# Designed miniproteins, single chains, continued (5), part 46

Each design is a single chain, and the fold is of that chain. pLDDT is the mean over its residues in the fold that is shown.

## One batch from the design tools (miniprotein)

Design m17677
Fold by ESMFold2-Fast:
Structure m17677 (fold): chain A 100 residues (1-100)
Amino acid sequence: MDKLIAEAAELKQKAIKYDQEGNYEEAAKLLEEAARLYEEAGDLRAAGELYFQAGIWYYKAGNYERALELLERAVRLFREAGDEEGAARAEAALRQLRAE
């Protein structure tokens, strides 16, 4: 588990750099990979947060299908983790994107 979380932390740092450069698609891909590692490690709340952020960055990149998929995944993971506030945030983002 510790190795997966350490790898995920490195991917998160890389993703932030790509976001700062305006490369939202690469930033989203790296966060999605980090989210998978947290999910594998059993940290569903952290995984949900990273899938949520990756979904927002896919939306900024114009990849709406992937954005919706990851936001729906974030909702499920937040609910499984008992994070009602996280689930509500992800559901609000889904409603906003589906209105587009």
Scores: mean pLDDT 85

Design m17678
Fold by ESMFold2-Fast:
Structure m17678 (fold): chain A 58 residues (1-58)
Amino acid sequence: SMTDEEARRLAAEGLGLAAQGKYKEAIELYRKAAEAMTDPEVKKKIEEGIRKLEEYAK
């Protein structure tokens, strides 16, 4: 399992991809970040980010 630090790095990388319009790739990284994150508040925010990116990808 990844650490919270690794999860945050994945989320940051996903944000960079989203800024480039690569929403499907960003969603994949956010999903990995959410799975690795142990902080429930941060995990919820990542999951909310995934839902927003899914709207842009459609």
Scores: mean pLDDT 82

Design m17679
Fold by ESMFold2-Fast:
Structure m17679 (fold): chain A 58 residues (1-58)
Amino acid sequence: VKFSTEEAEKIVKAYGDDLEALRSAVENTDVGEYILLPNGERVLLSEEAKKEILEYIE
């Protein structure tokens, strides 16, 4: 899947096939806040990244 934001791609890749954990993390992180990934990386959750990730999950 090709994401328009680098942040969305990083977040999705970090969670791999665990779409429930991905959904929970993204839904519980406000736009403009940092999401802590399973690999320890912190990524700023932009409005566009949040939208793309939620569309990817359904």
Scores: mean pLDDT 80

Design m17680
Fold by ESMFold2-Fast:
Structure m17680 (fold): chain A 61 residues (1-61)
Amino acid sequence: MLAEAEELVKQGDEAFKAGNYEEAVKLFRQAGLKYYEAGDLKSAVEAFQKAEEARKLAEKS
């Protein structure tokens, strides 16, 4: 579970860097849910915060 969450964060970071903010939102949200299910609340919050930042950029551009 955590390895999949880490991979999703990496994919989200790559999408974010490429300007694919909508895709980054999806990937970061999936990562946050997997961290939450695993009980890693700190990493879950960080992933959801990245998703929210990506969402704001998707709405502005």
Scores: mean pLDDT 83

Design m17681
Fold by ESMFold2-Fast:
Structure m17681 (fold): chain A 76 residues (1-76)
Amino acid sequence: MTPEDRVRAALARLFAEHGDTVVLTPEQLERLAKELGLTPEQVIEALRRMAADGVVRLEERIDENGQKLLVVTAAP
């Protein structure tokens, strides 16, 4: 299974649990990567490929504390 396949399966589960938008803090990104047997960089690369394929919308945001957030939204 490719890194993208693992991230796609995990996102489908997260969207089912939380609705069409998932926010990943750096801590949540590290946890997800460990759960999937990937590095955080591999998860980010998979998310960028999925966004390029139109499967998700990916947005990088900085919160009030200067923490980088990844906002992942299911494509319509």
Scores: mean pLDDT 82

Design m17682
Fold by ESMFold2-Fast:
Structure m17682 (fold): chain A 69 residues (1-69)
Amino acid sequence: LPAFEVTPADVAALSPAGRAAIADAARALAAETGDPRLTELADRTAAGDPAAGVEALRLKYEHEAARLA
């Protein structure tokens, strides 16, 4: 898998719809994996925390990488 490199500035530059999509994806993954960090990060991303959006995307990438490893 390619290296994951997304910054809070990249997330902050997204439209509100883009940030909502990250939050929705994190909630869906939380339901799939049972990882409570994803639910917390989804809520914070929806509230406008770009750092939480980055961590949600990173956790998604880590779960995907673990599945493929």
Scores: mean pLDDT 75

Design m17683
Fold by ESMFold2-Fast:
Structure m17683 (fold): chain A 93 residues (1-93)
Amino acid sequence: EEELELEIERGVVEIALAVGIVASKNQPDPKAKKVAELFEKLLDAVNRADLTLEQVREIRELVSKAIKAYNAGDYDTAIKYLEEALKLVEEAR
């Protein structure tokens, strides 16, 4: 039960991060490039980490908030949420 939910939630996070990378990579703004770098680092970190279902869900919420901020042109808020998600993944190791 929990294993299936973890697999689905992890897949959703990985897809969201991949979409974030593609969306931010072609922007001329240096802050948008930093957002792309953080999405790439977070995707790599999530793929390597042994995360619980609760941790994956928290990361998904932070990634969702980062994407919403990015779409609104608020790169500083997007960076904040991505750095928070990265720290959570690093602390889970």
Scores: mean pLDDT 80

Design m17684
Fold by ESMFold2-Fast:
Structure m17684 (fold): chain A 51 residues (1-51)
Amino acid sequence: PEIDLTAPPEVVIRDVRRLWEEDPELARPLLDGLTYHPDPRVAALARELLA
């Protein structure tokens, strides 16, 4: 599963949470990139899930 990073932040957050619940190993490299996302909510979520 791929996350569309050009989608609105709410959609990115929803899809990232779903991917993390279903396959955290696959989500991990995507979360690393999302720590640099310009929306602070997306970046904060990525940091929380990676911790």
Scores: mean pLDDT 77

Design m17685
Fold by ESMFold2-Fast:
Structure m17685 (fold): chain A 58 residues (1-58)
Amino acid sequence: ASLSEEEKEELAREAERLGVRAVITGDRELAKRAIELLRQAGEEKGAAALEKHFGITV
């Protein structure tokens, strides 16, 4: 979907919160959601880091 720069920044912040929570709780399903949202926000490095941490590919 086409997102504005401001919408991408907001999405990135939400994705980062979910990613941090997933790391703290070990929640793989939450990690997958965070990875998808990070990619939608254009945060490929953050998405790749979460994939490596949990040993998953999305």
Scores: mean pLDDT 80

Design m17686
Fold by ESMFold2-Fast:
Structure m17686 (fold): chain A 60 residues (1-60)
Amino acid sequence: MEEIKKKYKEELDKVLEEARRLQAERGSLTPEQYRARAQEISDKVLEITKKYKEEIEKLK
């Protein structure tokens, strides 16, 4: 459990760093490019959270 929890936190922190980088690059991207990358980051957060929940459920 603890190892899964730490891995989840590490993966989430990486995605947050990607989000900050995207914010910094926003002025250099087209609206469509920005939206696509923002959506991908959002999907990654959802997927990471869902995987974490599923891994915990498997340990029940």
Scores: mean pLDDT 79

Design m17687
Fold by ESMFold2-Fast:
Structure m17687 (fold): chain A 66 residues (1-66)
Amino acid sequence: SEIERLKKEMAEKARELQERLEEAKKLAESPDPEKAEEGRRRIAEVQEEFYKLVLEYQERLAALRA
């Protein structure tokens, strides 16, 4: 079904974002202050992308139910 395909697509995107978040967290724990700041910026970016992914999922799900 279209809903199952959407869920699979969203799960794959969420997994990619989770991997990027874990990499960013490791960078944020760096003893190098410049790398730590880069890591914090990447964490904020990934959090914003998660928010957008949730909105995309809700919008596309609503369209499939119309």
Scores: mean pLDDT 86

Design m17688
Fold by ESMFold2-Fast:
Structure m17688 (fold): chain A 74 residues (1-74)
Amino acid sequence: DLVLTRERAIAWMEAMLEAMKADPRVPESKKKEAEEKLKAAKEGKLSFTEMMELIDEMVGLLLAHGIPVPAVPA
């Protein structure tokens, strides 16, 4: 099975951010917040624990708005 590495976690967060941006039901403030946090993750400013917390937040936000959560990228 897939091991969730830093690179794979970032790719999954990118897919989730694209899903958020594509849906007008998600508040613009939440899209901006997720984008800024993802940028920090890509710049190496977030620990792995902080990235996992961001993933949990993004998954929760998508589910709250009835948006399908993207699969973890291969």
Scores: mean pLDDT 80

Design m17689
Fold by ESMFold2-Fast:
Structure m17689 (fold): chain A 89 residues (1-89)
Amino acid sequence: SLEELERSLKSFETAREVGKVLLAIGYALDARPEEARRLLDTQTWLSPKARAEMEKLIEEAEKIRKENPDLTPDQRAGLLLKKWLEEKK
């Protein structure tokens, strides 16, 4: 709905960051790390620090993909996000 979109746009930094993180992780977990990096490169509003964190996530996504070939990209995305959140504690 338009109200939901407006609410997302008001928190759009967080919504955009989460959305782009999930999409970039999805690309990397689907063996498309170049697409993930290209997506980040198009985000000119992204700070150097935030971009470094995203690049690190893409590297971890690739590692998880290699270690868990039997899992779906969605399942591997869940594992990556869980590890990333644990490391931030």
Scores: mean pLDDT 66

Design m17690
Fold by ESMFold2-Fast:
Structure m17690 (fold): chain A 81 residues (1-81)
Amino acid sequence: MKMVATATTGTSLEDADGAAEALKKALEEAGATLSKPVEIDKETGRVTAEGEYPGEPGEYSFKYEVNGKTISVDITVSEEE
């Protein structure tokens, strides 16, 4: 199943780098396999990860902390593509 995960960070590139590393780790620990490197939008600090997840289709969300800041993650798992 295809997975797209997006972390909402501050507008700082420093926050985006930390969020990207933490998102990759959290997704891999959850059993996801990334199909490409985590992408960072350098203008917005938005972090996107794409890959495959062996779980059920659906929408998931969680929060984690990077450098004392709370980052929200939205994960969409779909059967399409």
Scores: mean pLDDT 70

Design m17691
Fold by ESMFold2-Fast:
Structure m17691 (fold): chain A 69 residues (1-69)
Amino acid sequence: MVSEGVRGAIEEFRRLALRVEGELKADQLMKETEEYAKSLPEEERQKLIDETQAKVDKLLAETDAAVAS
């Protein structure tokens, strides 16, 4: 049977895994956006990066909320 100590460690590991997954998704989204933005005029590039940063911030906040659940 799994002891309470081991159960706590598994839950902590799951929370870390969710954070890492969220960070990887955020990093991938930003990299893809930066690559695409290189093909755009400067004004559109800044707007796209700003919009993507907002999406990244939301994704990270949602990940933190999921970890807290």
Scores: mean pLDDT 77

Design m17692
Fold by ESMFold2-Fast:
Structure m17692 (fold): chain A 63 residues (1-63)
Amino acid sequence: GTKVTITALKDIPETNGIVLGMKKGEKVEAELLKEYSDGNLEVRLLSDGRVYLVGSDKVEIEK
């Protein structure tokens, strides 16, 4: 996948290790694995190596 920086546009609660939890303005480095037609993104977080879902409406993606 493509290395990206994910910036949270709002507070995002963590959900069962499936959804990436972030605070508004937080930035994380990730690998973009897949973009879904419903606006969900599948990303691998570089800090823990785990795969998460992120709503594209809740984050800014910088490639």
Scores: mean pLDDT 80

Design m17693
Fold by ESMFold2-Fast:
Structure m17693 (fold): chain A 90 residues (1-90)
Amino acid sequence: SPALEKVSEEAKKLIQELIKALEDAMAGNPDSLEKAREIARELAEKGTPLEKAIAMVTVSTLLAVARNQGKDRAAEAAREALDILAESMS
């Protein structure tokens, strides 16, 4: 999409790593909970408002998927990542 052309390569990498950490959590990897929080904090520190907004939309989608599948640990990771990103925008 045109919005992705305004996203830095560093932010694209962080968003992709966050997606992977949440997918790994959905697969049952317990270490992915802390990894998702770590990546969300880095994106909260370094990301532009647009990059954070794109990450929040992506994480919100993964949160909905995790909840619908009954993946409580993955849903927790996604919720915490979303909260970290949202708090950085206030």
Scores: mean pLDDT 83

Design m17694
Fold by ESMFold2-Fast:
Structure m17694 (fold): chain A 95 residues (1-95)
Amino acid sequence: MAEEAAERGARLAAEGARAAALGAAAGNAAAYAGGAIAAMGAALAARLAAGGEEGGRRAARGAERGAREGAREGGTEEAEEGGRLAAEGARGAAE
């Protein structure tokens, strides 16, 4: 149950980060919207990873930073890195 919730949060963070990366690559306003969704997903991942406070915090910070840098700099790699850190944090919290 907690593990499923943490995975759901990580998935939302990754989806938001991907949306930010796609928007940045297209050079349009969708990049900013994607960044906001990624930040929201990261916050949800942190909240849902109640069993691992540090893991949740790391996931949230990684996803937020990756999404912002991806949206601002047009760097898809940084948005993907944020999503990866969110998934890693959620996995740690689930264990």
Scores: mean pLDDT 56

Design m17695
Fold by ESMFold2-Fast:
Structure m17695 (fold): chain A 59 residues (1-59)
Amino acid sequence: ADDFTPEPLDAAGTALRLTGVLTDAAAARLAALHPGVRELDLSEAPTLGAAGRAALATL
């Protein structure tokens, strides 16, 4: 289940803070919906599986 909130940190939408629990499937969807994102603050979503990390690395 995806229980997380992406919050933009800049007006250009290139930096996001993720809060809550981010699943691998949710990470892949986030990468697809926000292909311009270059920086992610994962301090509030502290763990991802390998698949989730790989999906976010495509940003």
Scores: mean pLDDT 65

Design m17696
Fold by ESMFold2-Fast:
Order: structure tokens, then sequence, then C-alpha cells
Structure m17696 (fold): chain A 63 residues (1-63)
């Protein structure tokens, strides 16, 4: 989980957004309670216009 989240952060810094999304999704697949990965994925999906998926994640990882 952590390793995939770290990979997502690296890919996002490189501008490789599709791969970053996949890495964050993999982190959540391994640990569904990984709030940081869920929030990062929600923000990135919202930024890309995938609003429905971003909203679903926002409901789950609400503070």
Amino acid sequence: AQAHYDEGLRLEREGRLEEAIAAYERALDLDPTFEQAGMALALLLSERGEVERAQALGRRYRP
C-alpha cells in the first residue's frame, strides 16, 4: 500500500497522471482504509474531470 502511494506521488510529480491514478488505485486495493491515497486519488480524478469517481471517493474518505 505505502509503496504504491509513494509511486503515485512520484508519477504525479513527473506529470504521468494516468500512471499516478493507477498507483493510487493499487494502494487502495491493498489497503481500502489508506485515507491519504484515497484523498490524493479523489483530487486527481476531480482535476481530470472524472467527477463521479472523485465524489464517490470523497464520500468514503470524508473527515
Scores: mean pLDDT 75

Design m17697
Fold by ESMFold2-Fast:
Structure m17697 (fold): chain A 71 residues (1-71)
Amino acid sequence: IDMQEVLKAMVRMALAVAVLMVKRNPTKETYEEAMEFVRKMIERALKNGLSEEEAEELLREAEEALREAYE
């Protein structure tokens, strides 16, 4: 298994948890906490070798998913 795929999967699992948090408590505070949680996971993935291009794509994916969960 490619390490890039492992790091992407870890970020996507974190995003799934974050989306559930927002769906169950759709407040601006929870949305901001969920977004910060995913941003920190992406930063950790970058430190562990995730490419900046993949990180940017994951961040866009996260922003879209969390916005949909909140709205």
Scores: mean pLDDT 84

Design m17698
Fold by ESMFold2-Fast:
Structure m17698 (fold): chain A 61 residues (1-61)
Amino acid sequence: MEELVKAGEAAQRGDVEGTIEHAERAAKEGVDKTFLLRSLADAMERQGLDEQAEELRKAAE
């Protein structure tokens, strides 16, 4: 759960690398990494971080 929160916080900052790192750690604890990264990309798009959202969508593939 800690890593899931940190992934969300990194996404709010537009930190793509940090978001991916924390999402990978959350996935080791049973979170669906693809679903998480796509959800965070959607949140970044809503905040106007379109380029960062595209990078997260690529990482989710």
Scores: mean pLDDT 81

Design m17699
Fold by ESMFold2-Fast:
Structure m17699 (fold): chain A 55 residues (1-55)
Amino acid sequence: MMEEIDRGNELSRKAIEYLRQGKLEEALRYAEEAQRLGHPSGAVLVLEVKRELEE
């Protein structure tokens, strides 16, 4: 349980970092992993990255 939260936080941070760098494919992968772990920010990050990918 605790490791899932910690992993989700790290993946969410990675997704945000790559999103701000414009590395949308990497940002999406990390956001999807955070979402798979049930992290609250994961689903939101997936939506944000997908909106950027739609250009």
Scores: mean pLDDT 76

Design m17700
Fold by ESMFold2-Fast:
Structure m17700 (fold): chain A 73 residues (1-73)
Amino acid sequence: DEYEERIKKDPNDYKAYYELGVELAKEGKLEEAIKYYKKALELDPNYEEARKKLLEVEIEIGIKLLEEGVKKV
């Protein structure tokens, strides 16, 4: 993976963390995507695109958890 290799070469490449998060979200790996968006924001707190994607994924997970809870009762 291109972005994983970028992170190995430069652990402070916040854009690589963001792009890896985007890839993981597209694969449905939402919890993993959140981890990488948070890492990007830890390195650059003003990275608006990472903040927007983090909120989007968190909302999607919240909706899924709510739907799953309703199905079990």
Scores: mean pLDDT 78

Design m17701
Fold by ESMFold2-Fast:
Structure m17701 (fold): chain A 66 residues (1-66)
Amino acid sequence: AKEDLEQGLAAYERGDLEKAVELFENAIKKDPNLAEAYHALAGVYAKMGRLSEAGEYAQKAIELKK
């Protein structure tokens, strides 16, 4: 999970948004309660202009941190 999160963040910084989505989705698959992965995925979708998905994942991340 942490390895996928780190690789996803690196992909996001490089602008490989589709690869970042894949890696963060893998992190969530391994740990469905990993709030950081949902938060990171929200950031990727926002950068892609997919604001509805970004908002949904951001809300999920907030809920999981409680």
Scores: mean pLDDT 80

Design m17702
Fold by ESMFold2-Fast:
Order: C-alpha cells, then structure tokens, then sequence
Structure m17702 (fold): chain A 84 residues (1-84)
C-alpha cells in the first residue's frame, strides 16, 4: 500500500536524478517540473483516494531540484528501513 506508493515515487525521483546529473541542467529541470505538474493534476482530477503523503511528495518535488533530491533520499531511506 503506502510502501508500494513510496517505491513508485522513488523510481520516478531516481530517473529524474539521473537525468539531472547526465543531462542539461535548466532544460532537464523544466521537463521534470512539467511531468510532475501533469501528474499532480491527474491525481487531483481522480480524487483523494490516493494517500495524502504521496500527493504532498509530488507537490514538494515540483518545487525545486534540491527538494526533489531530498525527498528522493528520504523515500529511499524509508524503504531501506522497512526492508532491513
């Protein structure tokens, strides 16, 4: 449930982190922001059945690359804690 949602978010953040490191800073960040905006909009349109934390994490990821990396690290640590 929540753990599965966190893993999905972690995979998204990890791909964005990889693009940010290996791509072009400004263009990669703009592309990532647009993707998260579209996703946040879809979550809002489909209603509140999704966990509020997942929506808040996506909104935080939209804010800035530095916050995106921080959220990704926190999600990754949370997954590791639950497994080990």
Amino acid sequence: MKEEALEGLREHIEKLRELAEKGDGPEASERAARRFEERARELEEHGEELAPKVLASLEAARYAAENLLRVGKEVDEEIKRRQE
Scores: mean pLDDT 56

Design m17703
Fold by ESMFold2-Fast:
Structure m17703 (fold): chain A 88 residues (1-88)
Amino acid sequence: KAKELFEKGKYEEAIKAAEEELKKDPNNAEAWELLGKALYKLGKVEEANEAYKKAADLYKAQGDNKKALEVELELGIALLEEAVKKVT
């Protein structure tokens, strides 16, 4: 399962597993969130940002405003970290 692979630090395998889950259910907000986290760990910031945006939109559509806000905060942190790297 993608989440277990991510927790074990197997980010590339977690990405593949999340992509397989999304092939079966493209509205799986948790799989989009996990894909974003794994992509960010591998430095694929732009791809991670797109996955985070998808997860936040899907959580909102499902009525999970708390999860949507948490994902939006993670996206904000990732964007800020990338901006800081470009200045330093």
Scores: mean pLDDT 80

Design m17704
Fold by ESMFold2-Fast:
Structure m17704 (fold): chain A 72 residues (1-72)
Amino acid sequence: AAARAAALEDERARAEAFVARRIAELEAQAAASTDPAEAAALRARAEAIRAAQARWSETLAALAAGETAPPL
């Protein structure tokens, strides 16, 4: 139980760090883009990833707390 809880916590932290870096990269690309349509598409992708990460974080937190997790 303790080892499993620690593994879930570590997995959440790693996933959060990875997604934060990816979002930052997409936002930087959008800021550097001279095409408004391309910039808008990149920002939309960053928001979609951010929303997906929020759902993943909620699911991992629920699993760590011993709650019934929704299907992914």
Scores: mean pLDDT 74

Design m17705
Fold by ESMFold2-Fast:
Structure m17705 (fold): chain A 76 residues (1-76)
Amino acid sequence: MSDEEEIERLVERVGALLAPLVSPELLEALTRKLLEEALEYARKGDYASAVGLFLQGMAMTLLSPEEAAAEARRLI
């Protein structure tokens, strides 16, 4: 599989684990934004940044739903 497919699978798996802990709307918005940005970095060959964005999103979701929402809005 490509790195794009690997990132997508990781996002799907983590999303399923976190779904009971966060609102579906917040999780979908955060996951979509991170997936798009991670895929852009992966296409440029910057896999470290792609993985970093994914991990940052996970950390934001675990820290605070309000902070995660604010960060997602800032990235839009």
Scores: mean pLDDT 62

Design m17706
Fold by ESMFold2-Fast:
Structure m17706 (fold): chain A 69 residues (1-69)
Amino acid sequence: GPLSEEELEEFREWVEKKIEELEEEIEEERRRKEEGDPEAELRIQLLEGVKALLEGMLAYFEKKYLESL
């Protein structure tokens, strides 16, 4: 069946936690970039891509929940 409000909230909390972890990793890579690591920019782009995917997944499930009302 469609996602419940509780299931959507649990998924949101999980996504928010994962985004926080990714933001910490991005900040570490930004420091490495400032220190002259030539691969840091590519790792930042990868981490930003994963973050965008998680945000997109959350938006998709929020849309599906609203459509179920």
Scores: mean pLDDT 84

Design m17707
Fold by ESMFold2-Fast:
Structure m17707 (fold): chain A 55 residues (1-55)
Amino acid sequence: MAEALKKEVEEWTKHLPEEERQRILELFDQLIAEGKTLDEVARAVSEAIEEILKS
């Protein structure tokens, strides 16, 4: 299940610059390691992507 969400995150971030994409993927891995729920991880990743797109 975490692997499926990571695949979705990779699809969501494929349009971002490589550096920003790596940052989002690192955030995903960090939140999973911290024991966050998949819903919390998806929300945090989505918010981070929105912040990048606003910049």
Scores: mean pLDDT 79

Design m17708
Fold by ESMFold2-Fast:
Structure m17708 (fold): chain A 92 residues (1-92)
Amino acid sequence: MEEVEKLLTDGYRALAEKKYEEAVELFQKAIELDPNNADAYTLLGMAYYDLGEYDKAIEAFEKARELYQKNGDEGRAKAVDVMLEKVREKKK
């Protein structure tokens, strides 16, 4: 789990530095190590959104929402729903 947390931290830093493609790679590696990590999918969706990859952002956020719901985290699932609406508005 330490490796996953490091990848998420490094990816979040890449997002802050607007290195969105690097952030995508780091979050994908986190997902490969922990496929049930809803936070990794949420961050991946944010990175894809900033890249203008709206379809990929939607897929990532939908997976994050599914995992949060499965884990009983209704608050985070609802937060992801807000992100999904924003992405869908951009796609028209």
Scores: mean pLDDT 86

Design m17709
Fold by ESMFold2-Fast:
Structure m17709 (fold): chain A 72 residues (1-72)
Amino acid sequence: MEISEDDIKGARALAAHLSTLPDDEAVRRVGGLLARAGEDSSPEVSRELTERLRAGDEEAIRYVAELIRSLR
């Protein structure tokens, strides 16, 4: 899949923003993105992805960039 610079920037901005939110709110934001993209948005998957993004996991950031791209 083709990922743009804007998609990567969006994913990094989201990861930074999630670090400023309470845990419950951050997980809800990630779950909402997953649901809009047609992905598994269960609380367990949303929590795991949120923690990976907060940790700066490059693979998680790239995955979120792909989700952002799919919503355009």
Scores: mean pLDDT 81

Design m17710
Fold by ESMFold2-Fast:
Structure m17710 (fold): chain A 113 residues (1-113)
Amino acid sequence: TITLTESGGGTFPEGSSVTLSSTFSGGDWTAAGWAMQRPGEPLVTVAVITADGSARAYDPRYEGRFTISLDQAKKTLYLHMRDLRREDTAVYYSVAITDEGTYYGAGVPLTVV
C-alpha cells in the first residue's frame, strides 16, 4: 500500500503562485501525478511524471502555467501553480500509479478569490 501525505492549499488571490506537495511512502510506483476535481465535475488529470523523472505530461490547458516536479531524496511530489485564476478553484489529489493500481491522496482544497 502506498500512502500520499499532502500539504499546501488554502485561499489565495488571483495572479498569485502556490506549490502543492505530497510525500509518498510504502511500495513501488511507476508514475505520479496530480488530478483535480471541481464541485459537481469529474476528476481530471492535470500532470504526470515518471518515477525516474525522465518524462512529464500535462493537460494542455495547464501546460506552461503548472509545473510538476519530483524530489526523489525527499520522496516528495510537487505541483507548482503560477498565475492563479478563479477557475483553478478545486480539490487537488496527488496520485501514485503502480502496476497493481492507482492510489490517491485525501485531497488538497484550493480556493482562488
Scores: mean pLDDT 86

Design m17711
Fold by ESMFold2-Fast:
Structure m17711 (fold): chain A 62 residues (1-62)
Amino acid sequence: DPSAISQEEFDKLIEEVKNLTDEEYDELLRRVAEQVRAGKIDPELLRKAGAYTALRAREAEA
């Protein structure tokens, strides 16, 4: 699937978002929400938000 992100790209994305603070994450979600309201979404921004959400969920499980 050409739209699927590779494991290596996903791991890099996790490394990038790993150092985000809760405040930076809230701003990221706000930007995503704003783009959704406008009917346009940046796939990169959406992927970063998803990766951070997944990382936080895993931290909560641990």
Scores: mean pLDDT 70

Design m17712
Fold by ESMFold2-Fast:
Structure m17712 (fold): chain A 71 residues (1-71)
Amino acid sequence: KEHEILSQAAAEMARLGVSPEAILKAVSALLKNPNITREEIEKILLDAGASPETARRAAEVFAKAGKEIAK
């Protein structure tokens, strides 16, 4: 289940144009803390070079995935 949720989230981020490096950093952070906030993921993506709009949308996807994993 966790692998399916993370795979879907990573695929959606790739569709949004997020770099593989940024996706890896976001996935790593989420695996360490499934309760990580959208704001924290957004900062990780911005630091990795994503645009503000892309980072915000991708962070929403990963924060939702983290909540489903933490259930």
Scores: mean pLDDT 77

Design m17713
Fold by ESMFold2-Fast:
Structure m17713 (fold): chain A 71 residues (1-71)
Amino acid sequence: SEIEALRKQTEELLSKAEAALKAGNIEEAMRYLQQAVETIRQLKALGDLATAAAFQEQLSKLGKEIFKQNR
């Protein structure tokens, strides 16, 4: 299903963003988060609001860590 594919893709992107952030690769982490924003938007468009909200919380947490490390 398209929803299942987007969920898996978003999960992989957020996982890669977290790994890049832990490695200190801020630019790579930002690229993965930008891609995750797009897959989350698609999940919302398909009506998967609860899963999109959960991924948005993870993305927000990673974004805060990027802000903290970029100071």
Scores: mean pLDDT 85

Design m17714
Fold by ESMFold2-Fast:
Structure m17714 (fold): chain A 59 residues (1-59)
Amino acid sequence: DEMLKLLEEAAKEGDAIAATRLAAYYYEKGDLEKAREWAEKALALDPNNEGAKTILEKI
């Protein structure tokens, strides 16, 4: 999926929103390990990221 590749690249370059979107995507797909990994990365980039916090609470 081209969208996933673009989101991963943006997240690696420090985009907390892209990392949060990846976490939400993997959570929706049931890949809780990847959802946790990307949510933790989003929170490391932006400690006040409510989206990432919400995903981590659900895992």
Scores: mean pLDDT 83

